# Designs tried in a protein design run: designed miniproteins, single chains, continued (3). Part 32

Each design is a single chain, and the fold is of that chain. pLDDT is the mean over its residues in the fold that is shown.

## One batch from the design tools (miniprotein)

Design m9087
Fold by ESMFold2-Fast:
Structure m9087 (fold): chain A 99 residues (1-99)
Amino acid sequence: SEELEKLIEEAEKKEKEVIKEVEEKIKAGTATLADLAEAALSYGSLANIYLLKKDYKKAEEYEKKALYYYELMKTLNPEIGEKAIENHKKYIEARKKYI
């Protein structure tokens, strides 16, 4: 439906804006661990959006970017990063049940 397509487009735009803000903070050297987590979650949301669009290639690319930010969190704080990666793996497995 046109309404659903518009909602998906608005959600995608919002997630891309969040990612851009985090990338600007990274370039400025002001990004926190929470900012990296927010970028990872936004890339995960983009992956879900592209699964709804049945664009499995872009969905996989966004999942890899989400994992990249979780790995970056692990580099800065191993304990928090490892927990974030484990939670991400659980969310991916849970999502497979509904696809």
Scores: mean pLDDT 86

Design m9088
Fold by ESMFold2-Fast:
Structure m9088 (fold): chain A 75 residues (1-75)
Amino acid sequence: SMEEERLARFERLVEEEFPEALRRYPDLADEILARLLGLGDQLLASLTDPALRARLEELIRRGEEIYERWLESQE
């Protein structure tokens, strides 16, 4: 479905693109995180399937964990 495709795209964004963006643009880390969370919220608002919503919520938490670990590595 288009919802599964959007979720898969968001998963790639969280796991691949987000860590690379933090590494390349550390001065923009807060803006990069805000954009990721905003995209996650927009996708969450568009999903009606509880299983897809649960997976998206896990991916959003995963993005936050990636950011926290990255932030610790910068200190």
Scores: mean pLDDT 87

Design m9089
Fold by ESMFold2-Fast:
Structure m9089 (fold): chain A 82 residues (1-82)
Amino acid sequence: MLEEIREQVEAQRRLLIEAGLDPELVDRLAKIYVEGAEAKLKGDEEKYKELLEEGKRVEAELAAAVTEEQLARAEALLEAAE
């Protein structure tokens, strides 16, 4: 269900921002994940593939921008949440 996916993405977004990750990149990634889920549910395979590729690019930018300490904190927070 799209609403459930949106709520889960929002919760993870908050944890990543609390870990000190770039809020603009985290927001952008969260938006891509929600839009990707929506495209998949609508059967828009072309849009889904485009969003998947954009998501990979944003993930790479985020990975390059984070410190080891921020990454460790984000992982710990995500593990504690689930």
Scores: mean pLDDT 79

Design m9090
Fold by ESMFold2-Fast:
Structure m9090 (fold): chain A 65 residues (1-65)
Amino acid sequence: PLTKEQIIKQLETNGNIYDPNNPDARVIYLHKGNLFRLEGNRVVPVNINNIPKGTVFKIVETEIP
């Protein structure tokens, strides 16, 4: 799995971490330095060590051009 620093760097550079071999990668949101995902209508916290490779990320409190 990617480290927190690698994930932040990738988000700042490319906006997303995308693996073309995993088109169903879950969206993870970065909010105030914490990671979380959506499961249906619920927001659940994500441990950085449990993030699968190819996860797509959205930054909640930052501007993505």
Scores: mean pLDDT 52

Design m9091
Fold by ESMFold2-Fast:
Structure m9091 (fold): chain A 63 residues (1-63)
Amino acid sequence: SDQDLSSQAVDLATELTRAIMNGDRAGARAAVARLRDLLTTLRDPFTIRMIQSSIAMADRWLS
């Protein structure tokens, strides 16, 4: 369901934040890849914007 997809996206965004805080570059890259995949199926504009912001932050940190 859309709610299940949004919950998965939020959980992955939390996992991404934890990976970044721990300096886990491999974990952060994996979380970003899964979040990008989920963005193709997400429809909630608020969740999409939040996830896009998280990915942008992670991409800067991973550079």
Scores: mean pLDDT 84

Design m9092
Fold by ESMFold2-Fast:
Structure m9092 (fold): chain A 66 residues (1-66)
Amino acid sequence: SSISLEDLVKEVLKKLNLPDTKRNRGAVFEALSESADFEKISKKYKIPKSTLSKAREIGLEILSSR
């Protein structure tokens, strides 16, 4: 509850060493959803599923440490 979803997405992008672009923010935002379909997100944003999986892991780790 101490971090906004927007700030969470930005922190995940920094940890992945990815540029803070609209595309990268959108992909990470969707990957953090409980209903995330990595295949669809990967095709939509043209980002590898492995990167989306890592983004979700990092995001959940940040949330569990707060």
Scores: mean pLDDT 83

Design m9093
Fold by ESMFold2-Fast:
Structure m9093 (fold): chain A 95 residues (1-95)
Amino acid sequence: SPVVQEGLQLLVRGRDEAMDLIGKALSYINKGDNEKGLEYLEKARKVVEETRRRIEELIRQHNLSPDDVRFLQDGVDDLESLVDKQVKTLLELIS
C-alpha cells in the first residue's frame, strides 16, 4: 500500500531524527553540559510526538484496513519505546 509505505517513511525519518538528537545529547553529557544534553533529549521526545501526530493524520485522511492501522500504530509505539529507553539510560548518567 502506498499509504503504508508513506507511514513507514515517516517512522524511519522520525527514528533517524530522534536517534541523531539522542547522539547529540550523549555528546553534550560526556562534555559535562547536562543542560544542553537535557534540551536534546526533550527535542528527541518531541520528534516522537510529531511522528505520532503525522501517522494519526495519515490514518485519518485514508480509509486504511484495521491491520494497516495497527501496523502503523505499533510502529509508533515501538519508536516511542526505543526513544524512552535511550532517554532513561542517558538520564541515569546525569542523576
Scores: mean pLDDT 91

Design m9094
Fold by ESMFold2-Fast:
Structure m9094 (fold): chain A 90 residues (1-90)
Amino acid sequence: MAKEKVRELLLEVIRKAEELGRKRGGPKASAEEVERMRADIAAIDDPEQRELAERVLRVLEEVGLSEEDIEEAVKEMLPKAEEAYEELQK
């Protein structure tokens, strides 16, 4: 349960950051950075972790994210993050 909630929360944060990035635009990752991250992601053996990493890479490649976009997305998800944190401490 806790692992599933953390995964869902991370996917929601990624989606929210992507929406914010699309609205105002952010710095896009360079082709070199994308290729390096893609190689690292391909080395991930856990399919769930790889899926999350691929989602992040896609947002960085297609939309771009600023630190502000990430911060804003995290802040909007904070109530869910607190719930997930409590589950992890059990």
Scores: mean pLDDT 65

Design m9095
Fold by ESMFold2-Fast:
Structure m9095 (fold): chain A 77 residues (1-77)
Amino acid sequence: REEFMRELAELLRAARAELEAAGELTPEQVATAEWAILMAEGKEEAIEIAHEKTGAEKEEIRKKLEELREELLKLRE
């Protein structure tokens, strides 16, 4: 749980500039998703909070979280 939250928070933070440059998420969407993940106690709660905050579909949020995870894992090199 805490390891998951920390990993996602680090992943989102590291990929933020890359994603903003790519234009895949707006800075506001990235910040909102990062905040939602930090406030949630688990993956499903993070998805629910991000959905409520951004208005994006839950499936898109799941997809974006996996994309962020992959991108941030690359950036941790």
Scores: mean pLDDT 56

Design m9096
Fold by ESMFold2-Fast:
Structure m9096 (fold): chain A 88 residues (1-88)
Amino acid sequence: MTYKAEFSTTADGVATITIYDENNNLVKKITAPDLADAIRKLAEWMGKNKAKLLVVSVSGEATPTLTADTLGPALKERLLGKTITAGA
């Protein structure tokens, strides 16, 4: 199953990841004190749910730079490309 993840970061570095299924239903919301911890929690959730092909977008007060390397090796094999950018 393909999921959409939206990343946002506040000026204080608090990261929120909102996960939607392919029908745009809210499935999971992850909040963490930093982006790295949020990504770790996302990787754990994807593993538990056997999720594939993550589409990523970025929004919020502070937009982090997202790449396959930032998302880490746990998610790299499930991504279609090297760079994950803000969706239209």
Scores: mean pLDDT 62

Design m9097
Fold by ESMFold2-Fast:
Structure m9097 (fold): chain A 84 residues (1-84)
Amino acid sequence: SKEEIIKELEELKKELQELANAGKLTKEKVDEIARRVVELDKEAFPEREEQLEKAYEQILKLSAEDAYVAVLIHIDELIERLKK
């Protein structure tokens, strides 16, 4: 459901922010969470699959800090889309 996807997105955002605040954020962990956000976006909006896979490939090329910012933006935008 939309509510379950929003809840998981909020939990993923919290995990990312807590890891960043603790100085424990790794590229591997950001990429793992980025993949989960892509899968949740594809579940909610299957028509976006090709665009999301291309965006994910670009995230893999970013630093941990840049990937972190990109994933947080993706989570916030996806939550807003799901609330409409």
Scores: mean pLDDT 90

Design m9098
Fold by ESMFold2-Fast:
Structure m9098 (fold): chain A 79 residues (1-79)
Amino acid sequence: DHLEKAKKLAAEGKKLAEEGEKAEREGNYQTASDLYKQAAKKYAEAAEEFKKAGEESAARIADTLSKQLEKKAEELAKK
């Protein structure tokens, strides 16, 4: 089931992003960058699965989150 797979991937992405936010607050920028990259990958995978499920709005949201997290990871890696 593509929808169930998408939801699980999005939940994994959310957890990784929350761990990244915690690392960022603690000043662990390299750890935060790595966690945000992992979260971005999960949201990108979720977006593909939402698209296969016909959930265009959810796919767009997941894709946007993936790109935002990738950019945040790149910015933190430069610190």
Scores: mean pLDDT 89

Design m9099
Fold by ESMFold2-Fast:
Structure m9099 (fold): chain A 65 residues (1-65)
Amino acid sequence: SLEEVREQLIAELDKIPEGDGKALLEFLKKHGFTNVTEEQAKVISSAGKDAKRALARALAEHLTS
């Protein structure tokens, strides 16, 4: 379900250290998002808890259609 996918993505995102753009970039590429630079991923990885939850929701909606 959408909720199960979102929870799994949140669990994976929570394992990525704040400011680790390389780890976030690999996570995004693993889930099919290849048009992101390491610099952009570093900014996103530093945006905090609410940004990670919003990202997980958007990714889950995209992946579950």
Scores: mean pLDDT 78

Design m9100
Fold by ESMFold2-Fast:
Structure m9100 (fold): chain A 91 residues (1-91)
Amino acid sequence: MEKIAEALRNEAERIMNKIAEIMSIDDIEKLQELKRKYQEEIDKNASEELKELAKKLIEESLEAANSEKDKLLAEVMSYEVVLIINEELKK
């Protein structure tokens, strides 16, 4: 838990920039492809703790999502955050 929190603080600017990039995507098909790609990367490379974190972030984000696009954005953003944390923890 502490290592994940530290990674979030250290990578905050990168995370914010990536979230802004993802939020600028208007193409639902592109968001679906990013979701698939990021899910595969998490399934292959992330620890069980990080997989559980991704699940929690998605569940929490989906509570605020009212459209298919917002749900896809929530999932893609959640996966990207977890992938950034995973990269930081590998170093």
Scores: mean pLDDT 78

Design m9101
Fold by ESMFold2-Fast:
Structure m9101 (fold): chain A 79 residues (1-79)
Amino acid sequence: MSEAERQEAVERMREIAEELLENEVPEEKRDEVRKKVEGALEGMAKAPDRAAFRREALRLASILGDKGGRRLEEYIEGP
């Protein structure tokens, strides 16, 4: 996996996660969920290969729940 591909994917996942945090997560829980999201995104950014990147991306999907998981899965498993 190229560094450019990894950075582009992390940036896209961050956009999706932030949209879901703003629209789907109650304000009082956003700080807790955001910390978990940032941890997963940091893991993705530091992933040495596609397998490690996919594991962290699946962790992010799990944190965001069913709606978020579907959007992220479409991006990860897309072309």
Scores: mean pLDDT 73

Design m9102
Fold by ESMFold2-Fast:
Structure m9102 (fold): chain A 95 residues (1-95)
Amino acid sequence: AAELKKKAENNYNMGLIFRTRKDYDRAARSFRIAGEYLAEVDKEEASRMYTESGIMYMLGKDYDGAIQSAQKALELNPDNEEAKRVLEEAQKKLA
């Protein structure tokens, strides 16, 4: 468990660096990997990571990636209002 949390933290920090550099694809992937490590140990935090991934995909105009990440966030935490907004906005972009 501690090892998975460290791997999640490392990937989250990499995501923040890529986000600052506006490298949205790598930022999204880094947040997604952080969420994958957290999914079995902290579903609420994993949902937050997938939401951050979805937001990065939105900024990079990868609306399919944003939909997939937001859906995963909602599987982990159905009450995640930010993930719901990301999903709705990404779906509107593809309509």
Scores: mean pLDDT 90

Design m9103
Fold by ESMFold2-Fast:
Structure m9103 (fold): chain A 64 residues (1-64)
Amino acid sequence: SMEAEVARARRLILRAVATSDEPLETVVARAIEELRRQGISDEAIRAALAELLPPEVRERVLAL
């Protein structure tokens, strides 16, 4: 379900951010690529990012 995909995306992004010393935009961009590789929809990824990141940071990451 979409809710399950959003929850998975949220968990992966949070784990990546919590365990990395790299810049936030770099960590999140890498997490997005991993989620896409796992078949998570762009809609679910965008929803998870909207919950976790301020609009300005979200826009910069998505422009990559």
Scores: mean pLDDT 81

Design m9104
Fold by ESMFold2-Fast:
Structure m9104 (fold): chain A 58 residues (1-58)
Amino acid sequence: MYTYKITVTVTMKDGSVEVFEGEVELESEELARALAEHEASKFKDIASSIEVEVERIA
């Protein structure tokens, strides 16, 4: 297993920006990205843009 840092940057339709960061232990970066994209999808109706970044840190 590896530790991945996930950063989700959400730009709301009103112009506000929120950044969410977390760490997760998973078997692959693809699984970490899928998890991050699933969480980001919760904002799809209120966001003008969503950016997902995944980095392996350990």
Scores: mean pLDDT 82

Design m9105
Fold by ESMFold2-Fast:
Structure m9105 (fold): chain A 68 residues (1-68)
Amino acid sequence: DRAIEVVAEYVARVTGRDAAAVVEQLRAEIAASPDPALARRVVELHARAVEDPSLRAEESARLRALGA
């Protein structure tokens, strides 16, 4: 799963954790979410922002529009 792997690798680098452990944590959090499809979509948006710096501006605009 590319999106979960990309986000997990980023979190692992920032926090010093093992990437495989972060992958399992993200999968568990998505599965435990009241809306797993929405939780998955949020992870996909974060993965795009991590991989493409040009998308960071778009991500920031979306978060601002949502009041975050």
Scores: mean pLDDT 73

Design m9106
Fold by ESMFold2-Fast:
Structure m9106 (fold): chain A 93 residues (1-93)
Amino acid sequence: SLRERAAEEVLRRGEALLEEAERLSGGKLDAETREFIRGAFEEIARLIREGRLEEAKRKAEELLELVERTAPPELTRYPREVLELVEELLERT
């Protein structure tokens, strides 16, 4: 289904962000930060699967704002792409 593919895409972007963050930190990415980021992408994916697209959008916006505030600019592409994906789903449902 469209929602399942979107949820999988969100999870792939989360893993890509974590991989790039690990590379940029020289393998010193804090475990709590890693867990928080992974959890945020997993929650967005779950909300998409459940059809709670407005809630998924809000969570994606919160994650983007956090990453823009706290992380290197190279990492902002991942939550931004997730937000765009959720917005596209909202237009098609």
Scores: mean pLDDT 85

Design m9107
Fold by ESMFold2-Fast:
Structure m9107 (fold): chain A 89 residues (1-89)
Amino acid sequence: EEEKKKKIEELKKEKLEKGIELGLRGIELGILKIEKRNIEKNLPSLNPEEQKEAEKKLEEIDKRIEELEKEIEELEKQIEELDKKISEL
C-alpha cells in the first residue's frame, strides 16, 4: 500500500510537470499568433524590402506554431496516459 502511494505521487508529480509545460507551450503559441496577426496587418503598409523581411519572419513564426501544436498534442497524450496509469493503480 505504501509503495503504491509513492508510485501514485510520482505519477501525479510527472502529470503536474507535463501540465505546466503544456501551459507554457500554450502561452507561447498565443503570443506567436498575436505577433503573426500584427505583422499581417502591417504588411500592406511596408516597403518591398520590409515586406520581404516580414514574410520571412511569418514563415519562421508559422514553423514555430506548427512545432508548438505538435508538442502540445504530444503533451496532451502523455498527460492522458499518466491519468490512465494513476486511475489503474
Scores: mean pLDDT 86

Design m9108
Fold by ESMFold2-Fast:
Structure m9108 (fold): chain A 94 residues (1-94)
Amino acid sequence: SLEELVEELLRLMKEAKEAYEKNDKETLLKIAREMLELGERLAELLPPELRAAVQTQLANLRAVLDDPKASMEEVLNAAERLAVMAHLAYQQVA
């Protein structure tokens, strides 16, 4: 369900912040990739207008993950923007 996907995305965001604080780049990248996959599934359950906003953040996170020079801060920030946008979109349909 949309609610379960949003709850899992927010849980992954907390884990991403913890990995960042521990300077664990491998774990941060793994969690960010899981957030990308989860966010794509979540976007499909949203109305077109809200889906577009989430898709913009998905594209940003994908671009950061595809950049071998991206810093841990850039990965964390892109993941957080996705989580915030998904949560805001969910609040509009709940």
Scores: mean pLDDT 89

Design m9109
Fold by ESMFold2-Fast:
Structure m9109 (fold): chain A 83 residues (1-83)
Amino acid sequence: MSKLEKALEAIRLSMEASELKKKGGDPEKIRELARRSAELYAELTGEEVTDELVDGIINEDSKVASALAAAAIRVIGDEIDKE
């Protein structure tokens, strides 16, 4: 999977977790989706998967959402603009 594909997949998984939460879905399943999204972002950024990151994905925390969006935009830009 390319870095671009990983970024898009991480966003998709975070959106799935958020949508499931809004529908009153299973908290365990929401957590698993958010954790998988966090793992992909950690792979892209070289950071660790933290509880703060996972919780922020689940809660659509604007700070975490902004950080994830910035990371995805950077990866997309790097794949297009840079080697």
Scores: mean pLDDT 75

Design m9110
Fold by ESMFold2-Fast:
Structure m9110 (fold): chain A 62 residues (1-62)
Amino acid sequence: SAAEKAGLGARYAALGDDELAQRYFQESGEESGRNAMLGGQEAAKKGGGPEEAEKAAKEYAE
């Protein structure tokens, strides 16, 4: 799903793989990718790792 791809994008961004993260965000769709990026950034600010970033991004992408 779009939310799953958005979640993977945030996970890879948290791992430092910006190229793969961008690819997944693009595949998730414009709105879902943008919302997921915001969710991932919020999780990172709270000291979350890749799993927390993926979870937050999926919730935001909905």
Scores: mean pLDDT 75

Design m9111
Fold by ESMFold2-Fast:
Structure m9111 (fold): chain A 67 residues (1-67)
Amino acid sequence: NEKREKVLDAVIELLKAGVPREEITIDQVAEKAGVTKEEIYEQFESLDSLIAAAEGRLQAEEFKKKL
């Protein structure tokens, strides 16, 4: 699902840019991903669930062998 990927990617970008987890807002993610807040809640139960999913994906990406 393209919208789900855009939303996850937006949060991953914020985390990689050094934005603290507690400063990430649903409005900021919606703006960055180019979707509505309602569309984010359609894909994720909560902002916390979204951030947790993004953190898990980022961790998996970092554990991808770079050598």
Scores: mean pLDDT 79

Design m9112
Fold by ESMFold2-Fast:
Structure m9112 (fold): chain A 82 residues (1-82)
Amino acid sequence: ASLPAPTGQPLSPEARNAAIQLINSGQPVEAVALVGRYSSAEDSSALTGIYIALQEQRPQDYIQHWIDKLSDPASREVLSLL
């Protein structure tokens, strides 16, 4: 499945909490897809990198490298819980 296109809307508290719940329930790919809906176009490559890294079961330090490339602090905070 491909990562959904970003909406340009900021990450709402409800979307943030939903993404955290997805991570805590073992659904990290769905969490990245949800956060991706609220990302800017400039973060799309970093989000795609995280999405692929999760599918390839890459180590956490590799995933964190992509998270650190995110410009949105809220998205970075949420996805650092991966």
Scores: mean pLDDT 77

Design m9113
Fold by ESMFold2-Fast:
Formats: structure tokens, sequence, C-alpha cells
Structure m9113 (fold): chain A 104 residues (1-104)
């Protein structure tokens, strides 16, 4: 089930991101980020919505990484988030191409 696979990947990525934010910005910043990510989800999230969220989490993590020096453990977490975003992007490519073609 692709929806379940994307949901599990999203949960893993969110957990890694929350640990990264807590380490770099503190627990309150991590809590605020979690609430915003959860609020942005539709009640019945599709695989595409989970994939889009994973990509957004990676883009946010990359912006944070440009502002601070990461430990080796934090760099590993960022690479794991990046790998998940690459999987999500490959899943989203045909959906975006189809949407763009239908919008013409």
Amino acid sequence: DINEEMRKLWEEVLEKMLKLIEALKGPEAAKIYQERVEESKKLEASAGEYAASIINIYLTAEEIAKQVELTPEQKKALEEIKRAAEIALEFMKPLIEKALKEAR
C-alpha cells in the first residue's frame, strides 16, 4: 500500500527533523514545527500529500543546515532526510507531469 509506505516514510522523516530542530533551536521550536506540519495535513492525507510534506521538511532542514555547523550525527540525519525526499520526489514526478499536462 503506497499510502501506508509514504505515511511511514513521512513519520520517520518528521521524527528525524524534530530531533534536529530540538538540538539546534530547542524543544519549543521543535513543538511549534510539529504542530505546523500536522496542521498542514488534510484529514485524509494521500500518498502525494505525504510525499510533498517530506520534500518540504527536507527543504526546511537544508535551510537550517546552511545557518549552523552540524555535528556528524546531525549531518547523518540530514542525509537520511535527503534520501527520503529523493524517494518522495521520484514518486511525485509523474503526478506533477500529469497535472501540468492536464492544465494545458
Scores: mean pLDDT 79

Design m9114
Fold by ESMFold2-Fast:
Structure m9114 (fold): chain A 69 residues (1-69)
Amino acid sequence: MSKQELLDELHSYVQRAAPRLSPESRQRLVGLIQEFVRRSQDASLEEYRRLVEELKRRIDELVREEEER
C-alpha cells in the first residue's frame, strides 16, 4: 500500500467517526489528527503505516468511550 492509500483509509475512518462524537470528543480528534500530521512528516512507509494504525486505534477508543456513556 502507498502512503496515499493509507491516508485515504484514515480519512474514511475519521469521516465515519466524527458524526458519532460529542463536540468535546471531536476537539480531541482534531488534536489527534494534528499530532499525526506532525509525526508523519518525512516518515518512512513502514512508520507511516504504524502511525495510521495508532491513530485508528485512538479514534476507536474515542468512539467506544462515547457509546459507553
Scores: mean pLDDT 80

Design m9115
Fold by ESMFold2-Fast:
Structure m9115 (fold): chain A 100 residues (1-100)
Amino acid sequence: EKPVYLTKEEFLEAIEKAEEKVRAMRDKLTPEVQAKVDEILQKLKEIAEKHERIDVDEFLNELSKIAQELLKDMTPEEREKFIEALQVIAEVIEELVKKK
């Protein structure tokens, strides 16, 4: 498929929606996993703030790299919960892309 680009404003909106959905599932996450999810959301905001337009595939690759680094310090149980939170973030971005 053709490359899909989102503006900084669209990415920030997606991140805010992802934060709300992740907040709703916080009861299922340990404090350690919550801290790692908050770290990834903060890094995503920093990436969005630095670019006026971002390729969705490039953004998802950066998300994957950050996630892989954070996963190294997690137990298998924490890893499963962290992946569930990442899936919620990815689904919000995919929904925004599908509206285009």
Scores: mean pLDDT 77

Design m9116
Fold by ESMFold2-Fast:
Structure m9116 (fold): chain A 80 residues (1-80)
Amino acid sequence: REIVANDESLIAFFREADTDKDGRVSLAELEAGYASIGRTLSDAEREALRAADVDKDGRLSEEELLAAYRALVARVGAEN
């Protein structure tokens, strides 16, 4: 609730991007959703999201998205 790109913001964004309401979002839907909230996915964020796509079907669950975000924040925050 405090800063954009936290878990709550990511969940809200996931719900917005989940147009199919199947609990999954594609990378394209994520990019469109980010654009709607004034954000752009970085290359590092795209890489983290692809790595979280364990099914390799080009779609991410809410759990996979949150895991990718947490892994990215932990890695980038620790490095920088």
Scores: mean pLDDT 64

Design m9117
Fold by ESMFold2-Fast:
Structure m9117 (fold): chain A 76 residues (1-76)
Amino acid sequence: EKVIEIIGEAAQRLDALGEEVLASLLYITRGIAKIIPDEKEAAEFAIRVLKTLLPRASPEAQPILQEAIKKLEELM
């Protein structure tokens, strides 16, 4: 669904940048989001995870995380 697509796209972009750890964390986040039955609750969970990762991300990764957060917030 939309939450899964947004997280997956961000993870693929991070992987392409060589951000293997950050991409792996997003793939795990996507897996957990798939188990959450309510899309809004899945979005809230994903936003919390991405906001936690944002200050630890490289300057190149930060725009990818920020864009994903904005897209997820639109689902709320």
Scores: mean pLDDT 85

Design m9118
Fold by ESMFold2-Fast:
Structure m9118 (fold): chain A 81 residues (1-81)
Amino acid sequence: SLEEFIEEIDKNEEIVKLVKEHPEATKYSPLSGKKEYDIVSPKTGLKLTKEDLEALRNGAKSKEEFIKKLVEMIKYKAEVL
């Protein structure tokens, strides 16, 4: 479920560290770049849309790949902001 993916995000130390180092990353969805969101990760404050989560889930063959892609997107957004 989408809720299980949020739990994986909350437990990932690299994502938690990235968000702590780049608090501006929580202002916008790292995938869409929009302020609008459907879900907020309770431990990181990351804002995500259901569509963004489903796109990542469908594009990733494993939970590890999902996390890796999300980390890359957060890093990219932090660099561009």
Scores: mean pLDDT 70

Design m9119
Fold by ESMFold2-Fast:
Structure m9119 (fold): chain A 78 residues (1-78)
Amino acid sequence: DPRKIATFIAERLSATFVVEFSEEDIEAIAKMIEEGASVNEIAGYLTEKLKEKGVEMDENHLFFLMVIIVQESLKETS
């Protein structure tokens, strides 16, 4: 369920980085999953969103962490 996976990712990232994900952010993630976007494409989107929300972290480290989170989230719901 793409929306359930997107919500799980958003909740985990909100808790980890102390940021808020809007319903529009969650819907965008769900749409990417539904359309078969790659782990790297979803991780890239999340990296940019977290930077926009003021997360200060090395971009390469943030991207790597997003790849792990996306991979784990997709495994739990498939």
Scores: mean pLDDT 82

Design m9120
Fold by ESMFold2-Fast:
Structure m9120 (fold): chain A 92 residues (1-92)
Amino acid sequence: MAEKYREMAEKLEAQRPADLAEARKLGIEELVAEALDLAIEAARALAEGDFEKARELFRKALELAREAAERLGLGEEAEEGEARMLASLDAL
């Protein structure tokens, strides 16, 4: 399990520059940057077995992702993403 979370953090870090480039075009770079940083830190916390810290960081990341989606008119996609992430946190 820890290995999967490390891979998730590495993947998020590798995709970060491309994600920020797209976010910048959409005017939401600040929100996406903060959300990605929190998600990467949460994935690292999961890899270390710190589920409490990971849960808090993922909740903060989801709040920022929701705000970004609202600015883009993608509220329904944000709701779907939140539901999936919260279900994952409940499994911890």
Scores: mean pLDDT 72

Design m9121
Fold by ESMFold2-Fast:
Structure m9121 (fold): chain A 82 residues (1-82)
Amino acid sequence: MSTGKLNVQIDTLVNDVLKAARADPGSTDEIIDLIRQAGGLAHVSTEEGVKKLDEAAELAEREGNTKLADKIRQAAEQVRKL
């Protein structure tokens, strides 16, 4: 689209899931760190950013936080579409 910047779209998607993780009492510092890494990496490589989001989602699921895992996976799919 004519005025959209890819990095702004990536930042919006990653910041939304990062905000959700920070607000979630079941979230760990490791999950939050992986989401932060995904945001930075996605500016260089969307594939590497998505990989970090997938790692964060898998960790959240292993920790029993399926709701957070689903939100992270949804963000990863939206970034993958960009």
Scores: mean pLDDT 79

